# Designs tried in a protein design run: designed miniproteins, single chains, continued (5). Part 105

Each design is a single chain, and the fold is of that chain. pLDDT is the mean over its residues in the fold that is shown.

## One batch from the design tools (miniprotein)

Design m19643
Fold by ESMFold2-Fast:
Formats: sequence, C-alpha cells, structure tokens
Structure m19643 (fold): chain A 100 residues (1-100)
Amino acid sequence: MEEAIKELQETLKLDKETAELIVRLAELAEELRKLYGEVKEEVSEELKKRLEALKERVAAVQQRLADGKVPSKEELEELIKEIEEAIEELKKLKEKKKKE
C-alpha cells in the first residue's frame, strides 16, 4: 500500500493525501466487487442500479487518472463515502444469507 501511494505521488505529482485517497478508492472498489459477487442473488434491483452507478463513477475517475487528470479531494472523499455505505449494505445482506 505505501509503495502504491509513493508511485502515484511520483507519477502524477500528487500530494500524499490525494494519493492516499486514490489508493483507498481502489481498495474499496475491489471490496465492493467481492461482496457483490458473494450476495449477488440477494441484491434488490434498486441496490443493483446504485452499484452500477457507483461502478461507472469509479471507472470515470480511473479514466481521468489514466489521462493525467486528478480529481479533487472533495470528489474522491464523496465517492469513497458512497462506496463505504454500499459496502455496509452488502455486508448486512451477507450476514442475513449466512443465517439462512
């Protein structure tokens, strides 16, 4: 993780805080993907639409970074918060599935 943060700082000329947010976003996106795979059958259509919208927003951020365009810290923090909220919803579904 520290190595990934340092690489982003050197490649994109980012400050440490922005690099840490980008790494955090990537980690949360991977966790969201894994959890969705585990509870896919339990997910409502409304939640599926929210997850697809989040996936598109993450992809748009990653595309901008690939183009050398750095998102604002505010935008990164907002997206991280929304992904964390979705992860919590999926964790509740996983716990319910385990009890059944």
Scores: mean pLDDT 78

Design m19644
Fold by ESMFold2-Fast:
Structure m19644 (fold): chain A 59 residues (1-59)
Amino acid sequence: MEKVTYTSPYTGEVYEADSLEEAEEILWEEWVKYMAEELGTKEMDEYVLIKLMNEKLLS
């Protein structure tokens, strides 16, 4: 597939990916890390936030 350009709603940066599906996967990982950082979550709080988001998706 042709490369896909997307704008991250969490960072506002423009990224390129080999496919839309790849872009979505990258965006999810970025989003989780960005939220942990932006919300002032560091170290333990960062881990807790990521864990809570993960549990919420699976619950």
Scores: mean pLDDT 60

Design m19645
Fold by ESMFold2-Fast:
Parts: C-alpha cells; sequence; structure tokens
Structure m19645 (fold): chain A 55 residues (1-55)
C-alpha cells in the first residue's frame, strides 16, 4: 500500500526520470540499473515504470 506522501514522491521521481530519458541524459538500460540498485522502494517503482512506459 502507498500513502499519499509516497505517491507524491513516486510521481516526482517518475517525472524527473522521464525528463532525463527524454533529454538523452539517461538510457533505458541505465534507468533499469538504477532501479535495481535503488534502496528506496518508491523510487525503484518510479524508475521501473518509466522504463516500462518508454519501451
Amino acid sequence: MMKEVDEALFEMAYSIARRSLERGRLTIDELRKMAEESKSPIVKEALLKVVEEAE
């Protein structure tokens, strides 16, 4: 379950990751690696969603 605060954090991380991918700063492969290495479950979910949406 996600709290409202967790959802806001997810949305923020998702948005930032999306923009980074759009700018070519990060590749899909790099985002996937960052998600795997992420200690925050919310950030990990956000990064994985960006990867899924970008594919």
Scores: mean pLDDT 77

Design m19646
Fold by ESMFold2-Fast:
Structure m19646 (fold): chain A 66 residues (1-66)
Amino acid sequence: SQKASEEANKAAATMEKVAQQAYAQDKAKGDKINAALQQSAALVAQTGEEGAKEAKKKADEIKKQQ
């Protein structure tokens, strides 16, 4: 569970950085990324280790789109 929390934190940090950057450059795109961040956080809260893995996938996907 600690490893899952660490991966979730890494994913969340990556997504937040990307979201802040996109939000400054393109508000509409930033709004979409912020929605993805909220969804990621909810998944982590609901599913623990499975949520952490899903959050990481989401962060990687968003990073590729930037």
Scores: mean pLDDT 72

Design m19647
Fold by ESMFold2-Fast:
Structure m19647 (fold): chain A 90 residues (1-90)
Amino acid sequence: AGEVLDELARALNPEKTGIEGIIEALEIYDPTLSTAQKIGIAMRILFDALDPETPPERAVEIATKLAEAAVKNGSDKQAIDAALERLRAR
């Protein structure tokens, strides 16, 4: 699943690697996804396909801001917190 979305992100926005490209690919792939669902999926893919040129601190900042938006939109806070903890532990 993550591989397909990452491939779509690269095809649509080769200059955008990481979370922004994944979210844009998700909007095109399935426009019925809520903002919270797109963020959750993007965070999952981020763990599998982090761009090695993206500084870890920057990736954590972006993921944290998107996670905060997802929580405000009613996403599972515990699942999001667990995903962020995995990202920070890298």
Scores: mean pLDDT 58

Design m19648
Fold by ESMFold2-Fast:
Structure m19648 (fold): chain A 73 residues (1-73)
Amino acid sequence: SELSSVDELVEIAEELEKQGKLELAAKIYGRAADMLEQVANSLKKAGKFDEAEQLLKRAEELREKARELEKKA
C-alpha cells in the first residue's frame, strides 16, 4: 500500500540521518510527506476527513524534520 511505502521511506531516511547523510535524508523525508499528502487528498475526496487530518499532521512532522536536516547539512 502507499502507507507501507511511506513507512519504508521513513525507515530509509532515519538510517541515512544516522549515517550523517543529512541532505539525502531530508529529500527522502520530503518524498514521504508528499505521498502522505496525496493519500490524504484521496481520503478527503472519499469523505474520510478525520483520517486525512491525521495523515496531514504526519506529513507536516516529516516536512519539519526535512527542514531541520537541511539547516544542518
Scores: mean pLDDT 88

Design m19649
Fold by ESMFold2-Fast:
Structure m19649 (fold): chain A 62 residues (1-62)
Amino acid sequence: SALERLARRYGARRPENVPADLPEELIPYSADNDQSTLPPGMVGATDPVTGQGVGVAPEDAR
């Protein structure tokens, strides 16, 4: 999608635990890579591979 492409270009990626029923158009926070733009119930975490911030659900964090 266009949002995934933009998020990747700005050094952010779509979080793994984003609800599947939300359209990508409504998940712009992955481009901002900032917890303040995350959906309710998501928390910021650091991707261990890229070192970038991503949104994850607390129950899905491991």
Scores: mean pLDDT 49

Design m19650
Fold by ESMFold2-Fast:
Structure m19650 (fold): chain A 76 residues (1-76)
Amino acid sequence: PKTIKLEEAEPLPELVARLPEVKAAPDDAQKVALIRELVQELAARGLIAPEHRAVEAALALKMVGLPLELMPQVAG
């Protein structure tokens, strides 16, 4: 996964539209759970290609202000 730089990647608009719900969560653990559910939901709907799920999860974490080290919990 070295080919896509997060600074140059553009998040899915459907994902961005749902990020206010994640930001409203009371703690970081709940935010992580919501990001995982959101990415899984969008992937199940065919809006996120399987190869792009990790990138979209990383972008969601960055936009919510969470560390990328939480990637295994949202993209797993």
Scores: mean pLDDT 74

Design m19651
Fold by ESMFold2-Fast:
Structure m19651 (fold): chain A 99 residues (1-99)
Amino acid sequence: SAAEEAAKAAIREIFRERGNSIPEDAELDAILEWLREEARRHLEEIRREAEREEDPEIRRVIERIAEAMETIIRGGDLAGAVRTIFQAQAEGYRIELAK
């Protein structure tokens, strides 16, 4: 679908920006399916993690991931949700390393 092609383009851009090897099309299909299954399986767990997180910066990162997962589940902007998840995960790592 056009939404899946846009999401694959977003992942390719992220990998290029990070200096990583660009995944082949079949790998991108696998990444998107993995993200959809992770969203369906773990959304409620991620929401509970956000509620229990004491660090407000980390909590905001987790909340952004949860919102992106909900967007994937409801069939919203897949490319935007994928970008948000990758960016939020990178931000979370940077915050933890700065402590």
Scores: mean pLDDT 83

Design m19652
Fold by ESMFold2-Fast:
Structure m19652 (fold): chain A 104 residues (1-104)
Amino acid sequence: LSDLPLVKAAELAFKEGNYDEAIRIYEFLVKYYEYLVKQGRTDVLPELARAYLNLGKAYYKKGDYEKAIESFEKAIRYFEQAGLSDSPEAKEARKLLEEAKKKL
């Protein structure tokens, strides 16, 4: 299953403010990447982490702060597993996690 068309579709939906569509696609993508990781495809951990980061952003924009927090926490854990804890995206995930917590 190709992920690239789905990633682009989710990014476009987010850019256009269609957060419900972005959430649907990112929910599918995180399940797909988690399945691949379970099958030993640890090379996709950065993609999994990024999908959770973007899922969290979509929930945040929709005002679903509890689900945004859960998604950002998962993104951070997968960036850590990928050896990318100090990456700009991992730092963004930690910043957005603290921002989402302040909304509760």
Scores: mean pLDDT 90

Design m19653
Fold by ESMFold2-Fast:
Structure m19653 (fold): chain A 84 residues (1-84)
Amino acid sequence: MNGEEQGELAVKLAEEALKLMKEGREIFEKGGDVLKGTGLIIRAIGLAVEAELLAKKAKEQGAIELAEKAVELLKEAGFEPSLI
C-alpha cells in the first residue's frame, strides 16, 4: 500500500469513526439503549486507532494532506490522535 492509499483509507476510517461517535453520543443524549451506544463508541475507537496508524504511515510516505485531513476528522470525533 502506497502513502496515498494509506492516507485515503485513513480518511475513510476517520469519517466512519466520527459518524459512529456522533450516533453513540445521540443515543446517550436521548436516554436510549446504553449497550447499543457503548458498542458504537467501542467500534469508533477501534477505527480511530487504525486511522491514526495509517495517517502516520501516509505522512511518512509524503501523503501529508490526506494524513492531516484524517487527523482533523479524528479531532472532530473527540479523539487525541497522538494518544490513541
Scores: mean pLDDT 83

Design m19654
Fold by ESMFold2-Fast:
Structure m19654 (fold): chain A 64 residues (1-64)
Amino acid sequence: MEEDMLAFARSVLPSDEVAEEVVRETLRLWEERRDEFDPSKGSEEAQIGGIFEERVREYFASQP
């Protein structure tokens, strides 16, 4: 999962550094929310993917 997420991030984000930061932030936020994991909201993979998509969207929204 982490390797696949990083590979995808590198394909859509402008630099390896930004891709690594987005993936790291996604995993950090997931760890903070693990105690509140709700399986009715989807699989762990789906919920991690949702956080990742949100981080990527926020990155592009903040770019000039």
Scores: mean pLDDT 75

Design m19655
Fold by ESMFold2-Fast:
Structure m19655 (fold): chain A 67 residues (1-67)
Amino acid sequence: SAEEAAMAAALARLRELSRQPELDPAEVATLTAQFLRFSRSADPAVALAARNGLRELEELTGRPVPA
């Protein structure tokens, strides 16, 4: 599905970001927005993957998800 494809792309970007020597604030903001949107998906598997992505992103950045 389009949501699954978008989630796979977002997770790949997160893994690439975690290997960077510094965090790009624009990329962090984009991924945060994507994961927040998908965390509210009607598909529970997509929502779970997005929440896990948000958690990984929070651990990587050391700050909570923006409201």
Scores: mean pLDDT 79

Design m19656
Fold by ESMFold2-Fast:
Structure m19656 (fold): chain A 94 residues (1-94)
Amino acid sequence: SMEERLKAIGLVALAAHAAENLSAEELEKLFEELKKNASEELFEELVKLAKKTQKEIDEIAKNTTDSEKAKEKIKEILRKTYEEVQELLKREKE
């Protein structure tokens, strides 16, 4: 759905910022790349990845009482998510 795609884009932006500290201009470049190269199949994969990442974040929030440890674990999940996004973009170009 459009809502799921918008949520996936938002999570990709958060993951990119967490992994690379991307500026607003660099995030716009990433969105243009997604807009230019994103097939329906790529968006389906991004939605699946976003749902998996959100579930992992929810489990950390539910099971971690230490806010600093929770932040570190969430940042690690977001970095891994961004690496998966980059691999999906690479496959789309092939």
Scores: mean pLDDT 75

Design m19657
Fold by ESMFold2-Fast:
Structure m19657 (fold): chain A 60 residues (1-60)
Amino acid sequence: STAAQIAALESRIAEKRAALKAKIAEMDANNTDPMRIVQESMRGMGEIAGLLVEKQRLKR
């Protein structure tokens, strides 16, 4: 069960990383304000960090 939960979190982390990459690329292609791109990157990294913390808790 713990291994399955970790695998599910790893899948979600990969999905969030891919989505963030795609979003930043879209914003860059649309000449979005660089500061707004930074803010969106920080927000997305925050979500990924939350999932990483949850994954680390399951390993204890």
Scores: mean pLDDT 85

Design m19658
Fold by ESMFold2-Fast:
Formats: sequence, structure tokens, C-alpha cells
Structure m19658 (fold): chain A 86 residues (1-86)
Amino acid sequence: AMMSLAEAEAELAKLHLEIVRIEADFNEGKISPEEAIEEAEKIIERAKQIVADSAGLPADDQQRIEDTAQELIKRAEELIEKAKKS
């Protein structure tokens, strides 16, 4: 289903809070490396879905959503790499 700009921004903000918590929990030893990887992979999947659901937005708004999603994806990928090395 097509997302509004406000919905896309709200979902990305929620994902940002989720990745911050996952990183903190992993760094504090509250979750395993395997759990950190699983949760980070879910962040990547959801970020990609938000981009897909934003395809009908004006070009400038879509670029903003894509840039924010790409930052989250990169951060989640960095967490996956860190967890695999631990």
C-alpha cells in the first residue's frame, strides 16, 4: 500500500529508535550476536519496504526517504559485521 510522507517519516523514525536500542543491547551483552544479526536484518527489510511503499511520493520527498532509509541500512549492515566478528 502507498505510504504518505508523514507515515514514511514516522516509520523511519521508529526504525531509528529500534536500531539504537539493538546497538545498545548488543554492546551491553543483553542480546547475543545471532539475535543482533536477526534484528538488524529486520531493520534492513523494513527500511527497504518503506522505500518501496514511498514510490508514489514527489521526487524530492522520495529522495529524502531513500537517503534516510539508506543511512539506516548502512548502520544495520555495520552492526551485522560487528556481531559476526564477536
Scores: mean pLDDT 87

Design m19659
Fold by ESMFold2-Fast:
Structure m19659 (fold): chain A 76 residues (1-76)
Amino acid sequence: MMDEVIEELQKLSEEEALKLLEERIKEVGLSEETKKAAYKFLGVVLDDSLPKEVKIAAFEELKRVGGKEFERLLKA
Protein backbone atom coordinates (compact mmCIF):
# COMPACT_ATOMS: atom_id res chain seq x y z
CA MET A 1 0.00 0.00 0.00
CA MET A 2 2.75 2.50 0.87
CA ASP A 3 4.62 1.84 -2.38
CA GLU A 4 1.45 2.84 -4.26
CA VAL A 5 1.98 6.39 -2.98
CA ILE A 6 5.35 6.55 -4.73
CA GLU A 7 3.94 5.08 -7.95
CA GLU A 8 1.03 7.54 -7.95
CA LEU A 9 3.49 10.36 -7.31
CA GLN A 10 5.41 9.26 -10.40
CA LYS A 11 2.23 9.57 -12.48
CA LEU A 12 1.40 13.09 -11.31
CA SER A 13 3.31 16.14 -12.43
CA GLU A 14 6.04 17.06 -9.97
CA GLU A 15 4.45 20.45 -9.26
CA GLU A 16 1.03 18.97 -8.49
CA ALA A 17 2.47 16.22 -6.31
CA LEU A 18 4.53 18.71 -4.30
CA LYS A 19 1.61 21.11 -3.88
CA LEU A 20 -0.69 18.30 -2.76
CA LEU A 21 1.82 17.08 -0.18
CA GLU A 22 2.46 20.59 1.16
CA GLU A 23 -1.28 21.25 1.51
CA ARG A 24 -1.77 17.95 3.34
CA ILE A 25 1.08 18.75 5.74
CA LYS A 26 -0.60 22.04 6.65
CA GLU A 27 -4.06 20.48 7.09
CA VAL A 28 -3.09 17.41 9.12
CA GLY A 29 -2.43 17.85 12.82
CA LEU A 30 1.20 16.77 13.02
CA SER A 31 3.69 17.39 15.82
CA GLU A 32 6.05 20.31 15.24
CA GLU A 33 9.00 17.92 14.91
CA THR A 34 7.33 15.87 12.16
CA LYS A 35 6.09 19.00 10.41
CA LYS A 36 9.56 20.56 10.49
CA ALA A 37 11.12 17.37 9.14
CA ALA A 38 8.46 17.23 6.42
CA TYR A 39 9.20 20.78 5.28
CA LYS A 40 12.93 20.07 5.31
CA PHE A 41 12.53 17.08 3.00
CA LEU A 42 9.85 18.84 0.96
CA GLY A 43 12.45 21.45 0.08
CA VAL A 44 14.53 18.72 -1.55
CA VAL A 45 11.54 17.44 -3.53
CA LEU A 46 10.57 20.97 -4.59
CA ASP A 47 14.02 21.46 -6.14
CA ASP A 48 13.38 20.68 -9.81
CA SER A 49 17.13 20.40 -10.48
CA LEU A 50 17.25 17.12 -8.55
CA PRO A 51 16.56 13.75 -10.24
CA LYS A 52 13.50 11.64 -9.38
CA GLU A 53 15.59 9.10 -7.49
CA VAL A 54 16.75 11.77 -5.02
CA LYS A 55 13.18 12.99 -4.55
CA ILE A 56 11.95 9.45 -3.87
CA ALA A 57 14.75 9.00 -1.33
CA ALA A 58 13.66 12.21 0.39
CA PHE A 59 10.10 10.88 0.73
CA GLU A 60 11.44 7.64 2.19
CA GLU A 61 13.39 9.62 4.79
CA LEU A 62 10.25 11.56 5.62
CA LYS A 63 8.46 8.27 6.31
CA ARG A 64 11.19 7.23 8.74
CA VAL A 65 11.20 10.53 10.61
CA GLY A 66 7.41 10.78 10.82
CA GLY A 67 6.75 7.17 11.79
CA LYS A 68 3.13 6.78 12.88
CA GLU A 69 2.42 10.44 12.18
CA PHE A 70 3.45 9.96 8.56
CA GLU A 71 0.81 7.22 8.23
CA ARG A 72 -1.69 9.70 9.61
CA LEU A 73 -0.55 12.24 7.02
CA LEU A 74 -1.36 9.80 4.20
CA LYS A 75 -4.44 8.07 5.64
CA ALA A 76 -6.11 10.58 7.95
Scores: mean pLDDT 66

Design m19660
Fold by ESMFold2-Fast:
Formats: sequence, C-alpha cells, structure tokens
Structure m19660 (fold): chain A 80 residues (1-80)
Amino acid sequence: MTPEEKRQEMMGHAQEAFNAAVAGDIEKAREHIEKMAELAPKVKEEVLKLGEEGIRAIQAGDLDRGASLLMMAAELGAKA
C-alpha cells in the first residue's frame, strides 16, 4: 500500500464511521475505527481513543467535534 492509498483508506473509514454514528449504527462506526487502527498499528491505541471520543461526541449531538476527532484519527494513522 502506498502512502497515498493509506491516506485515502484512512479518510474513507473515518467518513464511514461518521456516517454510521450519525445514523445511530454505533457497531458499524466502531468496525470502521477498528479498520483504521489495523492500518496504523504503531498508533493503534491513539486512533481507537480518538475514534471512540468522536463517536461519543456525535452521540451527544456535537457533530463538528465528532467529525474533527475522526479526522484527527485518520491524519494520525495516515502519517504513522
């Protein structure tokens, strides 16, 4: 996988996690976060933490914060 392909994959999973969480499908949202963590094993714990915080923000109605946290997880993972 090239660095560009990894970045696209990470961003895709972050977007799908956001969409699933907004739809109330928390299980599907977590599956996408887990796939992001698998793509970034060196920062797996940080990606999982940011992803869970993002889901929690979305569940609390803070969509802007949720999107920001999921994007931070994707950027962190893409650079690792």
Scores: mean pLDDT 88

Design m19661
Fold by ESMFold2-Fast:
Structure m19661 (fold): chain A 66 residues (1-66)
Amino acid sequence: SAEEEAKTLARLKETLDSLHRRAKQLIAQGRHDEAQTLKDTMRALAAQNPELKDHVDKLLEELDKL
């Protein structure tokens, strides 16, 4: 249902926000290879869930500015 789909997207966005926070911490620690792995994971989630693309693009842009 649309309600179940919306709840699934909300949970995926929370997962993406957690990955984003972890990637920021890794970048701050100079652990760029590990941060890149998380960025790749976020891109993969967007590829599987196209409705998340704009959200992921925004999070990746914020990481690329660091």
Scores: mean pLDDT 86

Design m19662
Fold by ESMFold2-Fast:
Structure m19662 (fold): chain A 66 residues (1-66)
Amino acid sequence: SSRLEAIAEQLREVWPILNQVPLEEILRALESVSSNLTSSSAWAAANLVLKSHGLPLAPFVPLDLS
């Protein structure tokens, strides 16, 4: 989904450590929360993939989901 790709790139812009994670993996994590997509659920999904890679977790930051 182009919308999920835009959100993934926004997450990477806010937290550049996510550039070390494959885009496909971030997109799969976002798809798992796509039915209830909020800034909180998007960062929860991103932090799950960060944890799986042993990378530092991102802080809560409001996202533009419009």
Scores: mean pLDDT 85

Design m19663
Fold by ESMFold2-Fast:
Structure m19663 (fold): chain A 86 residues (1-86)
Amino acid sequence: SKEELLEEARKAAQEMVKGDVETAKKIANRLAEKASQASLEDAMEILREAGKTVQEEADKLGLPDEKKREILKALNEAMRKVFEKQ
C-alpha cells in the first residue's frame, strides 16, 4: 500500500544516512524501483518523504554537508529514473 511504501521510504532514508554513499545509491535505487510500481503521483510522494527524512536524520547525526548532498543527489537521480519510465 501507499502507507507501507511511505514507511519503507522513511526506513530506507534512515539507512542511507548511516552508511557510505555507495550504499545510499543502492538503497535509493531499490526504493525508486518499488515506488515505480505505484502511480507517478504516489511515487513522487514516496521519494519526497525519503528526501525529507534524509535531511532530518542527516542533520540530527551531524553529517558533513558534502555527504548529505551526495545522498540527496542519489535520491534525486533515482526519482528521475522513475519519471523517465513515463
Scores: mean pLDDT 81

Design m19664
Fold by ESMFold2-Fast:
Structure m19664 (fold): chain A 87 residues (1-87)
Amino acid sequence: SSMSSRTGPYGVEVISPKTKKPVVLGFLGTLTNDNKLDIDVAFTSAPEMSDEEIKEAINKMLASRGITATIKSVEYISPEELKAALE
């Protein structure tokens, strides 16, 4: 392939606004030369969080690193599948 892509499962831990407990979010994306992360799918096992809350949590964490992100979709998966994807 003529394109080099640095995609992989990336994990972040955030505090759920509903339960006040830590939850793990995962995402697949490509980091560009402009410090922009194009995320196709974000994964969560915390169905009480809205798509907007998940996108905000990921964006806040990445902003601390100087990275801006666009998130196209959110998918709800089992905690086991999420952990397996992030290992």
Scores: mean pLDDT 72

Design m19665
Fold by ESMFold2-Fast:
Structure m19665 (fold): chain A 93 residues (1-93)
Amino acid sequence: SDQEILDQTLIEVGRILVEHMRTLPPEEQLRVALFLTQLIEQVRQLEAEGKSPIEILEEAIKMIEKEKKEHPEFSEVYDKIIEKFKEAIELLK
């Protein structure tokens, strides 16, 4: 179902971000933890507003693209996350 695709994609992306955090020094871990919290809060807000899974994923991509622009040294991990969200959108079309 559309909900299952959204939920599985968010779980996978969360795992990628947590794994990324394990490779970082403590100050960077806190930055990524804050970003993950903001991402979760934004998803929750969009769900509460009745946004579709596709609209939620498109907004999530924008958040990751902004993070990638601010931290280009981690562009490979952020590109992997963007790819996962885009794959989910294609499955939901």
Scores: mean pLDDT 88

Design m19666
Fold by ESMFold2-Fast:
Structure m19666 (fold): chain A 57 residues (1-57)
Amino acid sequence: GMERLGVTLRADTEEALRAAAEALRAEMEKQGWTLTGEHTTVAGGQYVRELAFERDA
């Protein structure tokens, strides 16, 4: 069956958030996860990114 996972990342800069998101994506892909969605917001002076992943079991 299909598994879904959501991860929320926060950082003080857009560059740090991008680096963290790329590192997470690479690690998740090693575990058989595929990135299916990304959404970035700014809240309280921080950059916030929500990532959606899917995997077939």
Scores: mean pLDDT 86

Design m19667
Fold by ESMFold2-Fast:
Structure m19667 (fold): chain A 75 residues (1-75)
Amino acid sequence: SLMKKIEEYLKKNLDDEELIKVMLEAAKLFIEGKYEEAIEKLTTYLMENYTVEEANEIGKIVEEIINLINKELEK
């Protein structure tokens, strides 16, 4: 499944279990077309738990996940 593929990618690239959980919840919202809710959920967590530099690096992982979701939805 797409969600399992996203989870495996996140677990390979991130060690923060709570961030992985938040990113999976945001990915589900994004897949459902709830883009504003997905962005708010993720950015709130990042702003509370990470520096700007760390959030920018995590942003690269987020971009890859968005690309993965778009590739699956465009099939």
Scores: mean pLDDT 83

Design m19668
Fold by ESMFold2-Fast:
Structure m19668 (fold): chain A 95 residues (1-95)
Amino acid sequence: MEAEKAYAQAVKIGEEGKKLADEIISKHPELAELAREFKQKMDELVEQIKKAYDEAKKNPEKREEYSKRAVELAQQLIDTYNEFKKKIEEELKKL
């Protein structure tokens, strides 16, 4: 249950983050490397959350453990997205 919610949130935030990164790559070539690194990190976190959710479904006895892992990874995804937004704001102020 919690792992399913975490994965749904991760997919949504992952897509929002990728869209923002693509916009930065297009409009601010100077920040393209930062945006590409961010996209890669977001993709890795979404895949890890998906794996935790799949394990939670396959292993009922360990469902709580895998659900906790998925929730913790989803929080890391949110933190990564928020850190990227803040860093982009700071870099744009320097231009």
Scores: mean pLDDT 84

Design m19669
Fold by ESMFold2-Fast:
Structure m19669 (fold): chain A 86 residues (1-86)
Amino acid sequence: DAEILERVLRGLRELAREHGIEEAAEAFDRALEALRAGDVETALRYGQRGIDLLYEAGLQEEVAEVMLEALREAGVDLSNLEVVKR
């Protein structure tokens, strides 16, 4: 769903800005522009680039928190996620 993806990309962009990772923030800006233009493939490609840069900076847990919050705001029930992971 494009709305969930936009929420994730916006949250990750703010995370990148808060930590001063300008290259990641730029990647997420390009992903958001592509998503708004209807180019989901390009949006996912730039989104992945931004995530890779955040991971290189050691922000794996913060990225996960942003993604989980975006899913909750979109009405996804995550209460059973641990059960699904076995």
Scores: mean pLDDT 78

Design m19670
Fold by ESMFold2-Fast:
Structure m19670 (fold): chain A 69 residues (1-69)
Amino acid sequence: PVPTAPGRALTPEELAEEVIRLLKDNVPLSPLQMAVLAERIGLDPEKVAQYVKEKNYEEVIKLFEEKLK
């Protein structure tokens, strides 16, 4: 088991899982933060930022979950 620590660089998969968890917990994330995270997992940052601006968190979660499959 690899321990997680503050300041540790997350893998794209770990980032996607954390973002999905935060969105399901209704943690407020900015469109810019979501765009950066989307880019790191190979999603379109502009598209993800647009969904966040529209408060379409369900679609954002779906995109991140599909990337993990």
Scores: mean pLDDT 73

Design m19671
Fold by ESMFold2-Fast:
Structure m19671 (fold): chain A 61 residues (1-61)
Amino acid sequence: MKATVYVSLGAEAATEETRERLINAARLLKEEGGYDEVILEGVGTKEAEEIVERAQKEVAE
């Protein structure tokens, strides 16, 4: 089962702490939530897109 999580962030919230929290949340969805695939997609701002894409790359590995 596949889950896509859309994340909307302001530029001020596009931080390394947010990236780590997104990675942990996605891993919990895969490991304990029963999802085979979890895709994080940033929406709204370029900063959100960048930080969320970096989180997704780590989750995919």
Scores: mean pLDDT 80

Design m19672
Fold by ESMFold2-Fast:
Structure m19672 (fold): chain A 80 residues (1-80)
Amino acid sequence: AMDELIEALEELAKNPSAENVSRFLKAADRYIAEHPEAREEVAELVSELLKRFNMAKTPEQQREAAREAIERVRELKEKL
């Protein structure tokens, strides 16, 4: 569900751990299963977030990427 995806991203924004990345990926998969029309947007969101995490030089940059992803998910909620 949308709230589950936002919750996972909020946890990433607090602590960008591998466990929280795994929780986010699981929430994203569940969201796509419930909203197949959003598959492309969610896949792009996941890809962008993972790339930003890999390129990040500091934990704060990873937290910023997670916060931006929250805003993108909220935009998806407004469209649906």
Scores: mean pLDDT 81

Design m19673
Fold by ESMFold2-Fast:
Structure m19673 (fold): chain A 62 residues (1-62)
Amino acid sequence: SKEKKIEELKRAIEGVEATLAQLRADMAAHADDPEAVARYRQGIADTERVLEKLKEEIEKLK
């Protein structure tokens, strides 16, 4: 059903938000390493794009 799909997407969003929080924490922990910071910034940007797409899918189901 539509409701089941929305719940699945909400769980996916929670997982992606947890990943994003971890990446931000890891980036802060490696602030003195410019190469690590660059890698984490890319990972954050990629993860934010995934989050945006999942939120768009929920809006389409409303």
Scores: mean pLDDT 87

Design m19674
Fold by ESMFold2-Fast:
Structure m19674 (fold): chain A 79 residues (1-79)
Amino acid sequence: SLGNLSTKAEDPVEAAKRIAKEAGLKILSESTVGDITIIRTEDGVIVANTKSGNIVFTTTKPEEVKKAAEKLGLEVTDV
């Protein structure tokens, strides 16, 4: 099922990529417009805001993303 998850990091783009790698998400593309970086994966989309530090995952693998974030010391909440 599709899940929406949020976390926060000082370097949100790096954190998003590390979480994606740890969760086994394959990154297909990365695009940045202003403070917003959009990372497309085979299993969903990650939106990182470099100004706020907020990261939002919209993914078909929410459990894998939660475990990956926790392993990296990041707190995750459901959106």
Scores: mean pLDDT 87

Design m19675
Fold by ESMFold2-Fast:
Structure m19675 (fold): chain A 120 residues (1-120)
Amino acid sequence: MLTLGHFMVALILIRNPNATREEIIEELQKLGFSRELAERIVDEMLEKGWLVVNEDGSLSFGENTPERLRELEERVKEARKQGIPILDVIEELFSGREREFLLKALLGLLTPEDVERALS
């Protein structure tokens, strides 16, 4: 099952397409994630084959990547070509708790309680 943390990792990677595991962990830490929580989320996605490590150490989406993460990548790329803000993409693709979390993350408004729930 996809969690808020999985969507956040995907958004960081989509916005930073040559990011390494360490760079994604650092970006999660800037959002208020502990290093241990950030590593757990990224390593789970690697174990599931949702992410793969390239020869240069950068991360890419793997063959086993869930459809919702693929749709997010495609829609963000199309929106970028058209000058559509990422916030509008989040409002289009997400609802309820997922929308609230991702909008808060992009605006720098995540609380410690929001971050704790990222694995749920």
Scores: mean pLDDT 85

Design m19676
Fold by ESMFold2-Fast:
Structure m19676 (fold): chain A 92 residues (1-92)
Amino acid sequence: MFEKEPSEEVRELAERAIELAKRAARLFDEGRDEEAARLAVEADRLAEEALELAEREGNVEGETMAAVALLHVAVLLATGSERFREAYEALK
């Protein structure tokens, strides 16, 4: 690896994805399944972009940050309602 730290772009994408996933979880807890699904789709997209960019840069720390963001989305999908999952699939 030529860099010790992830690029600012990878960091911003991963952090934003985690923030959106946490907001989606909060909206889901409030019964706002469709809004939660919309944020979860955006979180997944940003996490995937962060992973692709980190892989392109060859930065293991950035790949780890992106993987953590993807895990937040995966947990949300696994623990969400059927309505939440259906809305998420429809918005992908």
Scores: mean pLDDT 79

Design m19677
Fold by ESMFold2-Fast:
Structure m19677 (fold): chain A 75 residues (1-75)
Amino acid sequence: SVSDEQVDALIEAFKAKDLEGVEALLRQLPADFWARWRQVLSPEKAAEFEKAADEFLASLTPEQRARLHRIVVES
């Protein structure tokens, strides 16, 4: 299971635009988290997560986005 501490750390890494930190945290999450995060998180936390993730992804190059997608899909 995913802890609130892990989710909060990931949200903070997104807000900081810390690509290396995001990659490290993603590797520590359960493989199915990306399929189920909206079902696992509270509605309020899910909204915060989605906003932070969207803003983070918008700040990345296409190559950086492809790298993150590989981490998520290959888990």
Scores: mean pLDDT 77

Design m19678
Fold by ESMFold2-Fast:
Structure m19678 (fold): chain A 82 residues (1-82)
Amino acid sequence: AAEIAKKGADSGDGEKAAEAAEEAAKVAEKAGLKAAALALGTGAGLAEIALAVGKIAGDPEEGDKLAAEAAKAGAEAAAEAA
C-alpha cells in the first residue's frame, strides 16, 4: 500500500500522487489496516485541495508539487501506523 502511494508521490505529478494514495488507501482498508487507510485517504484529500488551490492561484505547477508532498506525507504516516 505505502509503496503505491510513494511511487505516485515520487512522480512529481499531483494527480497521479492523489490517485496512488486513493488506491493505497483501498488496499490498506482491505488488509484491515484502518489507521493506514485513514492516513492515505487524508493525504489524497489534501492533494486534491492542493491541486484546486494551485489552479485558482494560477500556479498549477506549485499545486502539483504540494499535492505530491501531501500524498507522500500520507504514505509515510500510513507506513508508521501499519
Scores: mean pLDDT 68

